# Designed miniproteins, single chains, continued (2): the designs that were tried, part 49

Each design is a single chain, and the fold is of that chain. pLDDT is the mean over its residues in the fold that is shown.

## One batch from the design tools (miniprotein)

Design m5682
Fold by ESMFold2-Fast:
Structure m5682 (fold): chain A 62 residues (1-62)
Amino acid sequence: KIEELIKKVVEEVRKMAEAGASVEEIGQKVLDFIKKNKLSLEEQQKVGEAVEPVVKELLEKS
């Protein structure tokens, strides 16, 4: 189910951000995740919405 995949990618990008990854590195991770899981456009939007708070938090700390 898409919710499980979204949870996993959000957890991975949060760990990357905590390890000092850049916004570009997080973006590449999300793109790789989308390609590997063959996500539809609608599923891609859900992933983007779920990851957006992590990216905003990272930018605020910068």
Scores: mean pLDDT 79

Design m5683
Fold by ESMFold2-Fast:
Order: sequence, then C-alpha cells, then structure tokens
Structure m5683 (fold): chain A 91 residues (1-91)
Amino acid sequence: SMEEEIEKAKKAVEESGVKLTEVEEKQIESLKDAPEEIIKKFLERELEIAKSEKATEEEKIMSLLKLLKLYEVRPSEEVRKAIVEIYSTLK
C-alpha cells in the first residue's frame, strides 16, 4: 500500500543518517501556506533531481527528506505520490 511505502521511505531516511539543515527545514515549513503553483514547481524540481541518471543515493535521500517534511506540514495526494515515486528509485 502507499502507506507502507511511506513508512519504508521514513525508515530508509532514518537509516541513512542524512538530515535536513535548519535552513532547509524552514524553507519547507514556509511552503505550508504557499500557492498550489509553488508546491507543483517544488515537487517537479525534486522529482527531476531524484530521477536524474546522475543522482547520487544521498541526493535521492535528501529529496525524500524534503518531501516527507512537506507531507508533515502540508499533506496532499500529490506529495504522497512524489514520495513513493522517489523511494522507488532507491530500491
């Protein structure tokens, strides 16, 4: 299920030891009340980064961290789908 994939993504992030900086956390928290168009652009950019042939495991984990934080402050179906899609590239 999508819920199980979200839990797996959270676990993968925790096991990686990678963390968001305070600046990155504040930037994502600022998206809580942002217009839909800004959220769309943010998701598109993170998906491009994570799906790049040159993306490192760390870059994919960073994108997952950002999307998991966004999902916490502004839950949506689009954010959930993006998390699952990025996690699938880590396999």
Scores: mean pLDDT 84

Design m5684
Fold by ESMFold2-Fast:
Structure m5684 (fold): chain A 82 residues (1-82)
Amino acid sequence: MSKEELKSYFKELVPGGVLLVAPVKGIKTSFEDLVKALKEAGAIEIKLYGDYLLVYAPKSKRDEVKKVLEDFGLPVVEEFEL
């Protein structure tokens, strides 16, 4: 899938969310713990795309989800409002 196709996919799930992109190479704990923490923070969808984790969240939960990624050692490198 292209980056544009991925954005369209997430927008079709819930319009008006934010897509956060972070590299997974910096993860400090298990991937299962990360996914659980992201879901608890309000993430709608989580996808692995190559070396990047794609996390889609409501705009109201963007800061909480971003903080979880940063706490797990995954700096958000791109953000898209969809």
Scores: mean pLDDT 78

Design m5685
Fold by ESMFold2-Fast:
Structure m5685 (fold): chain A 85 residues (1-85)
Amino acid sequence: SGKKLSDEEMKELFKVLDLDGDGVIRKEEMYKASSILVEVYGLGRQLLPGVTPASLDDFFKKADKDGDGVIDYDEFLETVTELTS
């Protein structure tokens, strides 16, 4: 059990990962922002256990539903909700 993130908190988290502001997250951007996820939001252990390259790869593959190498907001929201539920 844990407190579920609100829609506003989820949007803020996605915005932090979306360094370009283009509405999608690339794998490289996620790696760059991973320290912010761990330190600021305390979600690193739920989303990225141990924050290893393997765990980041697993999260990205799970969130990238279309296999196109980017994560949109809907894919991100679904994956975070699944991992935090």
Scores: mean pLDDT 64

Design m5686
Fold by ESMFold2-Fast:
Structure m5686 (fold): chain A 65 residues (1-65)
Amino acid sequence: SIGKQVGLALLSLAEMEETVGYTARVENGELVLESRSGRPEDIARARELARKLEEALKSLKIVIR
């Protein structure tokens, strides 16, 4: 169900903000992540998690009938 997948995606965003020390925001239709730690490994991890989340969101197809 679309509602459950959207809920999980939002929960994943909240988890990423809490666990990897960055801020997430939507700007001009893009998901923008900014690391607070500035450590390359934390930035790389956040980017990988964001990429997976964006891929999951892209798989949420809305079919209007």
Scores: mean pLDDT 58

Design m5687
Fold by ESMFold2-Fast:
Structure m5687 (fold): chain A 94 residues (1-94)
Amino acid sequence: SAAEKVIELLREMIEKIKELLNEDSPDVIKKIRELVEKTKEEALRLYPSKEIEELLERLFEALKELEKNPSVETALKLLETAEKVLEEVEKLFS
């Protein structure tokens, strides 16, 4: 189903964020931005939902904080927010 594909996209995004955060590269934050933007576009194309769009906006707020104040704490907050967004999306499809 489209719902299952959206959940899979969010899980894949979270795993890729974890991988990127383990890289010692100045491009890591840019790669995370591009990944989150691509995931939003694909998710909303598969399942157009205002609720999902609003949940993904929370993820973009955490991403903005990471971009403004790069640190282990803001990186962990982004990951925590992404996992919370996944949980809430799964609840929408339950």
Scores: mean pLDDT 87

Design m5688
Fold by ESMFold2-Fast:
Structure m5688 (fold): chain A 65 residues (1-65)
Amino acid sequence: SIEDELVEAMARIIGAVYPAVKSVEVSGGEIRIELEGGSDEDIAAVERTAQALGKASGYSVTLVR
């Protein structure tokens, strides 16, 4: 679906924009983001961005450190 394509694209952009993001995976209605390092501000920005994407798409969001 268009939604799946948009969610995958947006999740990949999060990984490209935020240095704290080590990996991004989108599967089965879930967005999984692995974090390594980064400032508290960067981590908070990733959390807010991922939550906004989850809210907009209906996908669940999992953050791993």
Scores: mean pLDDT 80

Design m5689
Fold by ESMFold2-Fast:
Structure m5689 (fold): chain A 100 residues (1-100)
Amino acid sequence: SMEEEIKKKALEILEEAIEKLREAKKTSDPQMAEILDKAIKALETVKEEIEKEKDVESALRMAITALQLLRKFAEEHNLKDLAEFFEKAIKELQELRKKL
């Protein structure tokens, strides 16, 4: 269905966000790397919850909320590349939501 395809794209965006956090962790100091590791684990948990969510609208809402929190975190820690990535990902998820 269109809903299943939208959910699949949302999960792909979350996986890309996880990979971007892993890349940032590799170049971070030990304190920031620990914080990023916690963010990665939190987003992996959200992704698992979304995979089990049968309501695609709820799944998109969860994904958008998680990325909005990560964007705020990235802005507060001056992680500009991550903040720009999360802003783009949020917009892509919002466009997917309009198709429901």
Scores: mean pLDDT 87

Design m5690
Fold by ESMFold2-Fast:
Structure m5690 (fold): chain A 62 residues (1-62)
Amino acid sequence: GEKEAEEAAERADRAGALAAARGNDVAMQKSADLSREGREAGDPETMKELGEKGYEAGLAGA
């Protein structure tokens, strides 16, 4: 639902911030782009999916 989509986007943002803190701007940018695309999609399912991918991208770079 909408809450799960918002939580996924928040997790992506946090993972991206961790990657940035470790000097991995590429992973941070990829996480941020996926989170933004999810938020702009206007669909909770797509937002959740892209948020989860952003979270994985951020963590892989942290």
Scores: mean pLDDT 80

Design m5691
Fold by ESMFold2-Fast:
Structure m5691 (fold): chain A 92 residues (1-92)
Amino acid sequence: MPKITNLTISSPSPTTAVITATVEGDEEIKVEVYIQKEGGDVELVGSATAKPGETVTITVTGLTEGETYTFVVKATDKSGKQGSASATLTVK
């Protein structure tokens, strides 16, 4: 099962978030980043493919200054097993 470790989020500008995550597993891993919306819906805002132990960086733009966003990171391996982590950021 893929595992997300060392998840960090930074805001280098009032409209941008940079999400850095290390993914662990035995196979090639697809990483997808979503913004969680009210009602449980999620919007896909970025994706990457990682090798086991690799760190991915995903930049999200078009955010609104002063708003709080919940980012959900999902990692899926070739066997269809999933791991997830989430973090919240207020953009400033």
Scores: mean pLDDT 79

Design m5692
Fold by ESMFold2-Fast:
Structure m5692 (fold): chain A 58 residues (1-58)
Amino acid sequence: MEEELAEIVRKAVEGDEEAQKKLAEYLGVSKGTITYLRKNVDALTLLVLEKIEKEKEE
């Protein structure tokens, strides 16, 4: 899961629309939010890391 998620994040940041949609679904936000946050990679990275940490602590 972590490896696939990392690849999705990489592709989403690179501008892959399908990867952005999948990442949006994983984070529970709209695709538009991912597209907006892509301009601020730090904020996007923090959201992904926070979600991963919550999943791992279960």
Scores: mean pLDDT 69

Design m5693
Fold by ESMFold2-Fast:
Structure m5693 (fold): chain A 69 residues (1-69)
Amino acid sequence: MKPELSGPELLELLDEELKKIAKELGLEFNDTSSPEVRLLLWEKLAESYGLDPKTVSILELLEALAAKS
């Protein structure tokens, strides 16, 4: 399904959802966060949407985010 939101808007929503998960896990998420922290948050977000966190693409994650929003 094609997202109704623009790419930059979906990336902003993705960043907000990652920040929410980071807060729930007691982690800080910001522009200087390590790739390992970003990957962990990505995997947790993908899992919450019923996606495989090991194989999910950014497009699949953004499509799931758009569908839930």
Scores: mean pLDDT 71

Design m5694
Fold by ESMFold2-Fast:
Structure m5694 (fold): chain A 88 residues (1-88)
Amino acid sequence: MELEREITILSTALALRVIGYGLETGKFDEAEKVLKEIFKLSDIVYENPTEENLKLFREAADRVDRYLDEGNFEEAIKAIKEAIEKLK
């Protein structure tokens, strides 16, 4: 319950961050690609909500936030994909 709640909040916060950055930069297509990968990651973590998977999700979220701040959508997508690989 607690882990699932944290996953939902973290996923929502990250999605809103990506949407906000897309609005700021006008890079809507790139923002949509990042958002799609976030939804994939959140679905996998939500299906197997372990402390280890949540830690990987938090690490990916921190990396995505950093890369969005730098305007680097490609590295943001890569960070999410790397997290997904580590989950499986």
Scores: mean pLDDT 82

Design m5695
Fold by ESMFold2-Fast:
Structure m5695 (fold): chain A 62 residues (1-62)
Amino acid sequence: SEEAFRLEIIRALARMVLGIAKTYFPEATPELEALVEKAEAAETVEEAEAHLREALALLKEA
């Protein structure tokens, strides 16, 4: 389905964000790892997007 495809895109983006964070913001990595896990576990696009937005906001503060 289109929603399943969108979820896969969000999961890919979450993994990319975590990869970048491990390189440039190692101190923020544990909190980001938790948020990325929540995004990957999300059953809906809305939930996954919300957790990804929180992860990006955390990087902006770091």
Scores: mean pLDDT 80

Design m5696
Fold by ESMFold2-Fast:
Structure m5696 (fold): chain A 71 residues (1-71)
Amino acid sequence: TKALEEAKAAGTEKLQAAAKSKEEGEAIAEAIAAFALSSSEELIKKAIEAAKETEYGEAAAETLRELLAVL
């Protein structure tokens, strides 16, 4: 799915920019994508709210929101 691939790519870019290394950012983005693909809409919405308090807050929250929009 093109929209899902675009959302994953955008998430990887955001997390790579926020993380200590590009490799760590990519791993975090993959974990977020895997969580979104295997989780209910309700859990993803709760994760978006919780992401604001994490070290990668804004990048993680935006990535989850974009993934939710294309799932």
Scores: mean pLDDT 79

Design m5697
Fold by ESMFold2-Fast:
Structure m5697 (fold): chain A 62 residues (1-62)
Amino acid sequence: MDYTAVEGDRLGPLLQAASERYGVPVEELRVLLDGEEVPAEEYAALGAQELEPGTRVVIRAP
């Protein structure tokens, strides 16, 4: 899953959509924000935060 954030987007809903699409738990997904890998332990905290518009979100299956 490859996505560019818009105003009001949050990581949590994108992770849930990718989890459903790939058929794997959220904690097994790999996430990159603007090319930087996000540790799985940060997904809950970042899921509640608004993404900066234009942030490049890449979510991959394990």
Scores: mean pLDDT 79

Design m5698
Fold by ESMFold2-Fast:
Structure m5698 (fold): chain A 63 residues (1-63)
Amino acid sequence: SERDEILAELDRLRKEAEEKLDEGTVQNFKLQIDSLKKAIDAGAPVEEVRRALELLRQALEKH
C-alpha cells in the first residue's frame, strides 16, 4: 500500500541518518522520522507525510 511504501522510505531514511550523521545530529533526525511514523499511524494524509519526508531527505543530503 502507499502507506506501507512511505513507512519503508522513513525506515530507509532513519538507517541512512544513523550511518551518515554524528551522534548529536542523528538524534534530531530520528525524532523527526519517528514523529512522521506516528502521524501516518494516526491517519495523517499520505501526501502531507510524503512532503515532510522529502524535506528530511533533502536535509540529510545537504549534511
Scores: mean pLDDT 80

Design m5699
Fold by ESMFold2-Fast:
Structure m5699 (fold): chain A 73 residues (1-73)
Amino acid sequence: VTAVEALRAGLEKAKEMGATTIDQARDALGEVLQELKLSTEAANEVARAFSQAVDEGATTGIEALEKALELLE
């Protein structure tokens, strides 16, 4: 499983949950990362992309995940 696949799964889960906040999106992503058993490298790549999306001004959970996915694609 790649960082891109993990972010796509996280985004899908966040949309299903109606994640409106950055913290809710982080929780949804964390659950997906546990289920997918990512390598340390892929998990760090996901974490960096998500943090960068927030730093670049993402204000909603969905926006942060979409921006993180764009950063890795």
Scores: mean pLDDT 79

Design m5700
Fold by ESMFold2-Fast:
Structure m5700 (fold): chain A 95 residues (1-95)
Amino acid sequence: REERERLFEELEREARAEADKLQLSPEQRAALDALLEAIRRALSTRSLEEVGRFFQERLRALLAAHPTPETRDAVSALGGLFAQWAARLEELERS
């Protein structure tokens, strides 16, 4: 659990840094904050597989809600970060 919390803190830092580089709008930043909060809650109640599916579903929903080229680029970059984080979490869970 402490290792999961540490990995989530790393994800949160990386996602916020990426958001700064992508110059997300205040609305997009609020959506990212809501997504990160939902993921943190899911970590305490879901299996690793459910957390992974939750990531993909929420990213897809965010893109569907804001279907602009800029949002697609942002979602793609954030999706890459989330996939990398999910791989780290999966490796941790197997150890």
Scores: mean pLDDT 69

Design m5701
Fold by ESMFold2-Fast:
Order: C-alpha cells, then sequence, then structure tokens
Structure m5701 (fold): chain A 112 residues (1-112)
C-alpha cells in the first residue's frame, strides 16, 4: 500500500541519518536501503495477491532471504559500534533478537 511505502521511506531516512552519524560506509547504507525497500515490496505483493509467506514464488523467497541477510549484517555492525555505550540489558536484548532472526533465516533457507 502507499501508506506502507511512505512509512518505509520515513524509516529509511531516519535509519540513514543514524548510520551516517555512526560512520557506516555509504555502500552498506545503500544495500540496507535496497533491502528494506525490497521487504516492503514483497509484503505489498503478498497483500495484493492474498498470499501467505509460504506461497511466495521461489524467486521472491530468494530475494526476501538475501534482503533479510543484509539487514542482519548491518544491524549487527551498528550494534557493535554502539555496544561500548550500551547497557547490559540493551546488549542482552539485542543478542536475543539476533539469535531469533538467525533462527528465522535458517528456516527460510530450508524452504528455498
Amino acid sequence: SSDLREATEEYIAKAREIMEKLGVPEEKIERYVEAVRTLTEIYIYLEKNNLTLEELPKEKKERLLESLKVLFEVHKEVFEIRKPEATEEEIKHAEEQFKKLEEELKKLEKEI
């Protein structure tokens, strides 16, 4: 939907500003932006066609997996940059979220 695309672009603008301030290389920021936009387009496709994630065509599942891997890599790099200033609770929470995402990525890889 247009609302989801608008929300995505607002999120991207804020994420870009944060990553630039943290010194993330522009090439990585561009890959992250492309990955976020790809995820939004896949979810719009699922909504328009009344499909579940499992019913997604193989080519789109491969793009979903690749995009999720890019997000995972960049989020881990951003976390490592911020880690020296993070609280013990924030570190534990981030590690638990990364573990869950890694498990979801492994499940998706088995379906492709």
Scores: mean pLDDT 85

Design m5702
Fold by ESMFold2-Fast:
Structure m5702 (fold): chain A 64 residues (1-64)
Amino acid sequence: APVVEGNVAATPEGKEAAGAHLAGLTAEDPEKAREIAAASEEYAKKNPEAELVPVRATGLEYEV
């Protein structure tokens, strides 16, 4: 399965939603999954209270 690496906002909701979404998209559309990861990183830059955590997503699972 393809692998996507990126960063997501370090809120509990952000980690759960982004990780699961990236895993699903990585299986079906890895390019879209990369776009989601990039958007999350951009969001964190605009929100100084948000921290970035690394995620690694495959078509089978995700890791934060």
Scores: mean pLDDT 55

Design m5703
Fold by ESMFold2-Fast:
Structure m5703 (fold): chain A 83 residues (1-83)
Amino acid sequence: HMKLYKFTIEASEEKISKEAAEKAAETFKNKAGALEVKVKFENGKIIIEVIAEEKNKEKVEALANGLADSTGAELKIEELEVE
């Protein structure tokens, strides 16, 4: 049984550039071992969604908290049940 975690970071485009958001997404994938990373640009907001395995949860959470603190973004963490 594998536990997955979803991290959602919602920041204003005034606080983070699109290039910075894409670079952050690449860092989640390449440095924190995220399984999936999506970046969405909606109505003046940049939304970064990260999916991580339990073994990488702490690494992803540390990066997500750092990004949220630096941008004033909202961070949401959800545990996913794998069917």
Scores: mean pLDDT 82

Design m5704
Fold by ESMFold2-Fast:
Structure m5704 (fold): chain A 104 residues (1-104)
Amino acid sequence: EHAKKAAEHLLEAAEHLRRAAEAVRAGDEAAAREHIAEAQKHIALAARHAQEAGILDEVMDGLLRLGALLTEAQRALDAGDYAAAAEHLLEAAETAEELAEKLR
């Protein structure tokens, strides 16, 4: 159950990250930041469920990569580099989807 919950939250995070990339491309920085915040919330819940399932070690590298990509996306957004921000957000979404697949 907890492994399945971790995967479900990673997929929800991925959806929010794709929505954030769409918002960035539309020039809606406020919507982009809101979706990034929701994605971070789901990533934290995924990490909690992975810990409860005893599989945190299996996903740790992917979670660290996801965190790094979100940091780079937010730096690009703060700098007004919307193209780089969208690219990092889409790469983060793909990373979250790959982590969810590993938990199937």
Scores: mean pLDDT 89

Design m5705
Fold by ESMFold2-Fast:
Structure m5705 (fold): chain A 96 residues (1-96)
Amino acid sequence: ATYTVVVSGLTPEAARELAARAEALGGEAEIIEDEDVAVVATGLTREQALELAEEAAALGGAAVIIDEETGATTIVGGTLEDQGRALTLAVRYLRK
């Protein structure tokens, strides 16, 4: 199974660092710079997704891990507001 991680609540600097880390793990990463800076990383294994989410939380962000096959979600770190933003982006990204 492959996993997607959506992160919100990061600074632009932290977002670039996290995106580079996701690509180093073998995933694909996109930085979204609209009202807030967000990172979407796809094609990760479960272990890679958990590692990336923990790194995002350490950087002060909120991460949503999504099982791409089942849609099952896990939320890690951040404020409730940032978690809400990450979930909104996750739904939008997966249903695009």
Scores: mean pLDDT 79

Design m5706
Fold by ESMFold2-Fast:
Structure m5706 (fold): chain A 58 residues (1-58)
Amino acid sequence: DEKEKRREIILLEASAGVYDIAGAASKLSNEKLGESPEEDIRKYEEKREEYLRKAEEL
C-alpha cells in the first residue's frame, strides 16, 4: 500500500529530524560553551544519516 509506505518514510524522516536537531544543539554547545564532546556530535550525525538512508531505500 502506497499510503503505508509513505507513512513509514515520514516516520523515518521525522526520526532523522530529531537526531539532526540533537546534533545541531550539541555542535552549538561545543562551539559556544565547549561542553559537548565531538564524539557525541558524530554519533548523532551518523544516526541521522542512518534514518535518512532507510527512508530513501523504501
Scores: mean pLDDT 78

Design m5707
Fold by ESMFold2-Fast:
Structure m5707 (fold): chain A 116 residues (1-116)
Amino acid sequence: STKETLEEIRKKLVEIAKELVKLVQDYLKGEISTEELIKRLEEILEKEKEILELMKKNPEVSQETIERVEEAIELIKETIEKAKKGELTEEDLLEAEERLLDLYSQVLEEVLGLLE
């Protein structure tokens, strides 16, 4: 049902937000390698793509919200590519985290509004 799909999207958004925060923290503390960071970002990217496909099947989700998820996908891809090239700075990672969390928050706000 539409409600079940929206609840799945909500749960996945909260999960990836928590995973991203922990991942960035663990990496900046030197607890994980750049290879593990890339692997974890690729896992978040796949979850974002799953959210996008669920949203595209729901006609109540606005085009603006779909575009926010597409922006989040592109930002993760850019972060992965910088990391693979050895060009990812701590500042780049923190700015990417802040923007991603803002995008996830805005998407979550619409999803919660649709669940009322």
Scores: mean pLDDT 89

Design m5708
Fold by ESMFold2-Fast:
Formats: C-alpha cells, sequence, structure tokens
Structure m5708 (fold): chain A 95 residues (1-95)
C-alpha cells in the first residue's frame, strides 16, 4: 500500500530527525540514515500525491534539524551533508 509506505517513511524520518536533535555530536551514520529516510519520504509523498503544503510543513521541520546539525558535526562532515541535502531537495522540486 502506498499510504502504508508513506506512513512508514514519515515515521523513519521522524526517528532519524529526533536522533540528530538529541545527539551532542552527530555521526556520519546518523546523517546517512537521515538523508536516506528523507529521500524515501519524498519519494513516497510523490507516489501518493501528497499535497505540497503537507510536504512543505515536514520540510520546514527538517530544515530546523539541519540547522542544528551545523553545531554538532565537523565542518567537513557538515559541508558534505549539506551538499547532499540540497541536491536531494533540488531533485525533488525538479521532478
Amino acid sequence: SLLAALREAAQALTEAALALGEAEEVTEEQLEAFLAALGRFLEAARAVGLPQEHVDQVLRVVETVVERVKEKASPELYARFEERYEALLAAYYAA
């Protein structure tokens, strides 16, 4: 079910975002898990035709988490993460 896949992806994204928010120092594994969960959520949202306003609400929360990561990762790790995050968003909006 596409709706079940969307709920599962949303839950995974929430869990990954919370892990980043609670960590004092974020790991590369946590950042990879977050990007993978975000990608799956965006794919599932598009597949079910989720209204853009609902996607934008989720992305607004995601952006707050990304801003906090800057304080918890090395500059090099954050730069690689932000590049991939921006590329993922660009790919989503271009589709």
Scores: mean pLDDT 87

Design m5709
Fold by ESMFold2-Fast:
Structure m5709 (fold): chain A 79 residues (1-79)
Amino acid sequence: SPREQIEALLKEANKLMEQIKEAFKQGDFDKFKSLLNQLLTVIRQAAQIAQASNDPALIKELEAFVKEIEKELKELLAE
């Protein structure tokens, strides 16, 4: 189902965020960039599934998740 696909992608996104934070902390900027690109791909896939679902609650839930990820990335990059 769309919900199950999105839940799997959000779980993957959370794992990528943990790896991104670790790569940044270690100063591995090549790995950081690669992981960030993977995260953006996963989020894009989830967004496409959510939009295709025509479920307003699912779309809103994903938008809230994306805002939280953006906040965490901004906080990570703010030294």
Scores: mean pLDDT 86

Design m5710
Fold by ESMFold2-Fast:
Structure m5710 (fold): chain A 69 residues (1-69)
Amino acid sequence: MTAEEAARRAGEEAGGERVAARVAGKALSDMGGGNPQLAGEAVSHLGGGDGREVAVEAAARAAGTMSGG
């Protein structure tokens, strides 16, 4: 999934899930020391399977809320 497609998808969900996704994305960024690159690496290590897919979804939704459509 491309970043553009992920952002569009998140934007289309609209509503309370946007807030939840934004908070999740912010938390991931904070865990990485405020850097998107580090957040991505942290997620890759943390999940070992389960968390990875969830984190990708959360990041996609957060990206959508930033642009908002």
Scores: mean pLDDT 50

Design m5711
Fold by ESMFold2-Fast:
Structure m5711 (fold): chain A 95 residues (1-95)
Amino acid sequence: SETFLESLKKRVKELAKELGIEIDVDALSENELGRLLSILGTVLQLIKRQADPEMVKQIVELLKEFAKNVKTDPEKARELLKEAEKLLQEMFRKG
């Protein structure tokens, strides 16, 4: 049976792939996977709606740098994920 965690890893990997980003989902906690799922889903919706292209570009670049650092610099990866999440929450918070 697929566990909640394995389902979460699959969904994160699929959404990241739609943005051209390869993420090592096995290096991530359940908490980080959940946050990343929210970020990736929101970014893909914004791209489809052609909303806030400058912000979307900035967040995608943060996610690419996050992916590069997941294995080699986990502390930097954690800070990049927080920055991407904060930008989305602050600018796209609409109720």
Scores: mean pLDDT 82

Design m5712
Fold by ESMFold2-Fast:
Structure m5712 (fold): chain A 93 residues (1-93)
Amino acid sequence: MKYGTGVVRVGRDGKVESIEVSGEAEKPARQAALGAAVGATLALRDGKSLEEAARVAEQSARQAAENAGGKVVKIETEVGEDTLTVTVTVEVE
């Protein structure tokens, strides 16, 4: 199995602050990170809370990873005062 990790940080204002991708499963990890970023930013700009944005980000990350041929092993969300961090770990054969 090959693994990849995507880490996305989004501000409360709905702006993506950072996207980092690592590991051998880079393509599905990158797609998962982009999915999380899109989901979170759309939810926040629609007036939802950081906690609600985290749920949307998790769903979007999982769908994007699967569409790219990866399987989500783990999703971790960290809700700060003004930021949301989503970490997605994916695996591929």
Scores: mean pLDDT 85

Design m5713
Fold by ESMFold2-Fast:
Structure m5713 (fold): chain A 97 residues (1-97)
Amino acid sequence: MLTKALVVAAKKEKIEEAYEKALKNYEELPVEEFEAENETEAIKKLREAFKKQIVELGNEVAVAELYAGDKKKEIEEAAEAIGAGSGLGVKVEFEEL
């Protein structure tokens, strides 16, 4: 089955609001879609995109959408690693297609 992952990153104080807003109106937020040859590369690109958007560009919220396949745990672990390394809040929503 195709599984889609919506990944949201923001400052810890804003992550709950950013996550709820992304779930309702993600089309109105800047979304980067990743389609990679494998999910390890997708996770790497996701880390680079969040660093760019929040750390380098100073955006308050970063949103990325990617196809997860069966690698939900790896994507969740990557999101936790991004949060731990950057001091950001990160949340993931999985949708079965």
Scores: mean pLDDT 66

Design m5714
Fold by ESMFold2-Fast:
Structure m5714 (fold): chain A 82 residues (1-82)
Amino acid sequence: SNVEKAKEYAEEANELVKEAVKALNEGDYQKAIELADEGIRKGREGIRYAKKDPSGKEEYLEAGVAEGLAGIVRGVANLLLS
């Protein structure tokens, strides 16, 4: 279902955010950007599927939070890479 796909994408995005934060803490800023970019893509797909189902409210929020966090990690990594 659209809700199940939204949940899967949100979970993938959250895992990518955790990996991106780990890379950031290890000083691997390039890897943090790559993982964050993947997290943004997965989060956006989760939002897209959640929007198709009125019952996908929780999945929409979960995917949206993950996308936002991935964006923040990407921004920080890019500043530190500079």
Scores: mean pLDDT 88

Design m5715
Fold by ESMFold2-Fast:
Structure m5715 (fold): chain A 73 residues (1-73)
Amino acid sequence: TEEAIERARKLGYALGIASTQPTGEEFAETLRKLTGLDLEEVQRELRELVEKAGDDAKRAFVKGASEGLAKAQ
């Protein structure tokens, strides 16, 4: 569904932003602030979104991750 695709993009974006943090603690804190979830919960939700929307969810996640990484200063 469109909702699953958009959620996958947002999860990707949050992971992209979090991955630019200098420490694992800051990574986890940033991810929690952006998604309300920890890494394991994000991975679980992404799996469910992929089961629901297939390759569209995967592409949205990758696009989100790219956008999040580009947001890094």
Scores: mean pLDDT 83

Design m5716
Fold by ESMFold2-Fast:
Structure m5716 (fold): chain A 68 residues (1-68)
Amino acid sequence: SSSAAEQEGLHLLARGHEAIKVGSLEEIEEVRRELEAFIAAHPDDAALVAAARTQLAALDRRIEELRA
């Protein structure tokens, strides 16, 4: 069974994926902040941290596109 932290991480990753495709700049920035907070709270979950860092890079690229 997945832990509550794993479920939270997977939920945030799904929200990030949706925000990149259909979200506003504000929604993307909100998910980005939540992912940063998740990484800070769960630094030892290597797999989720790696996935979250990959998602942060994608969110950062999308923010730059929307600001251009």
Scores: mean pLDDT 82

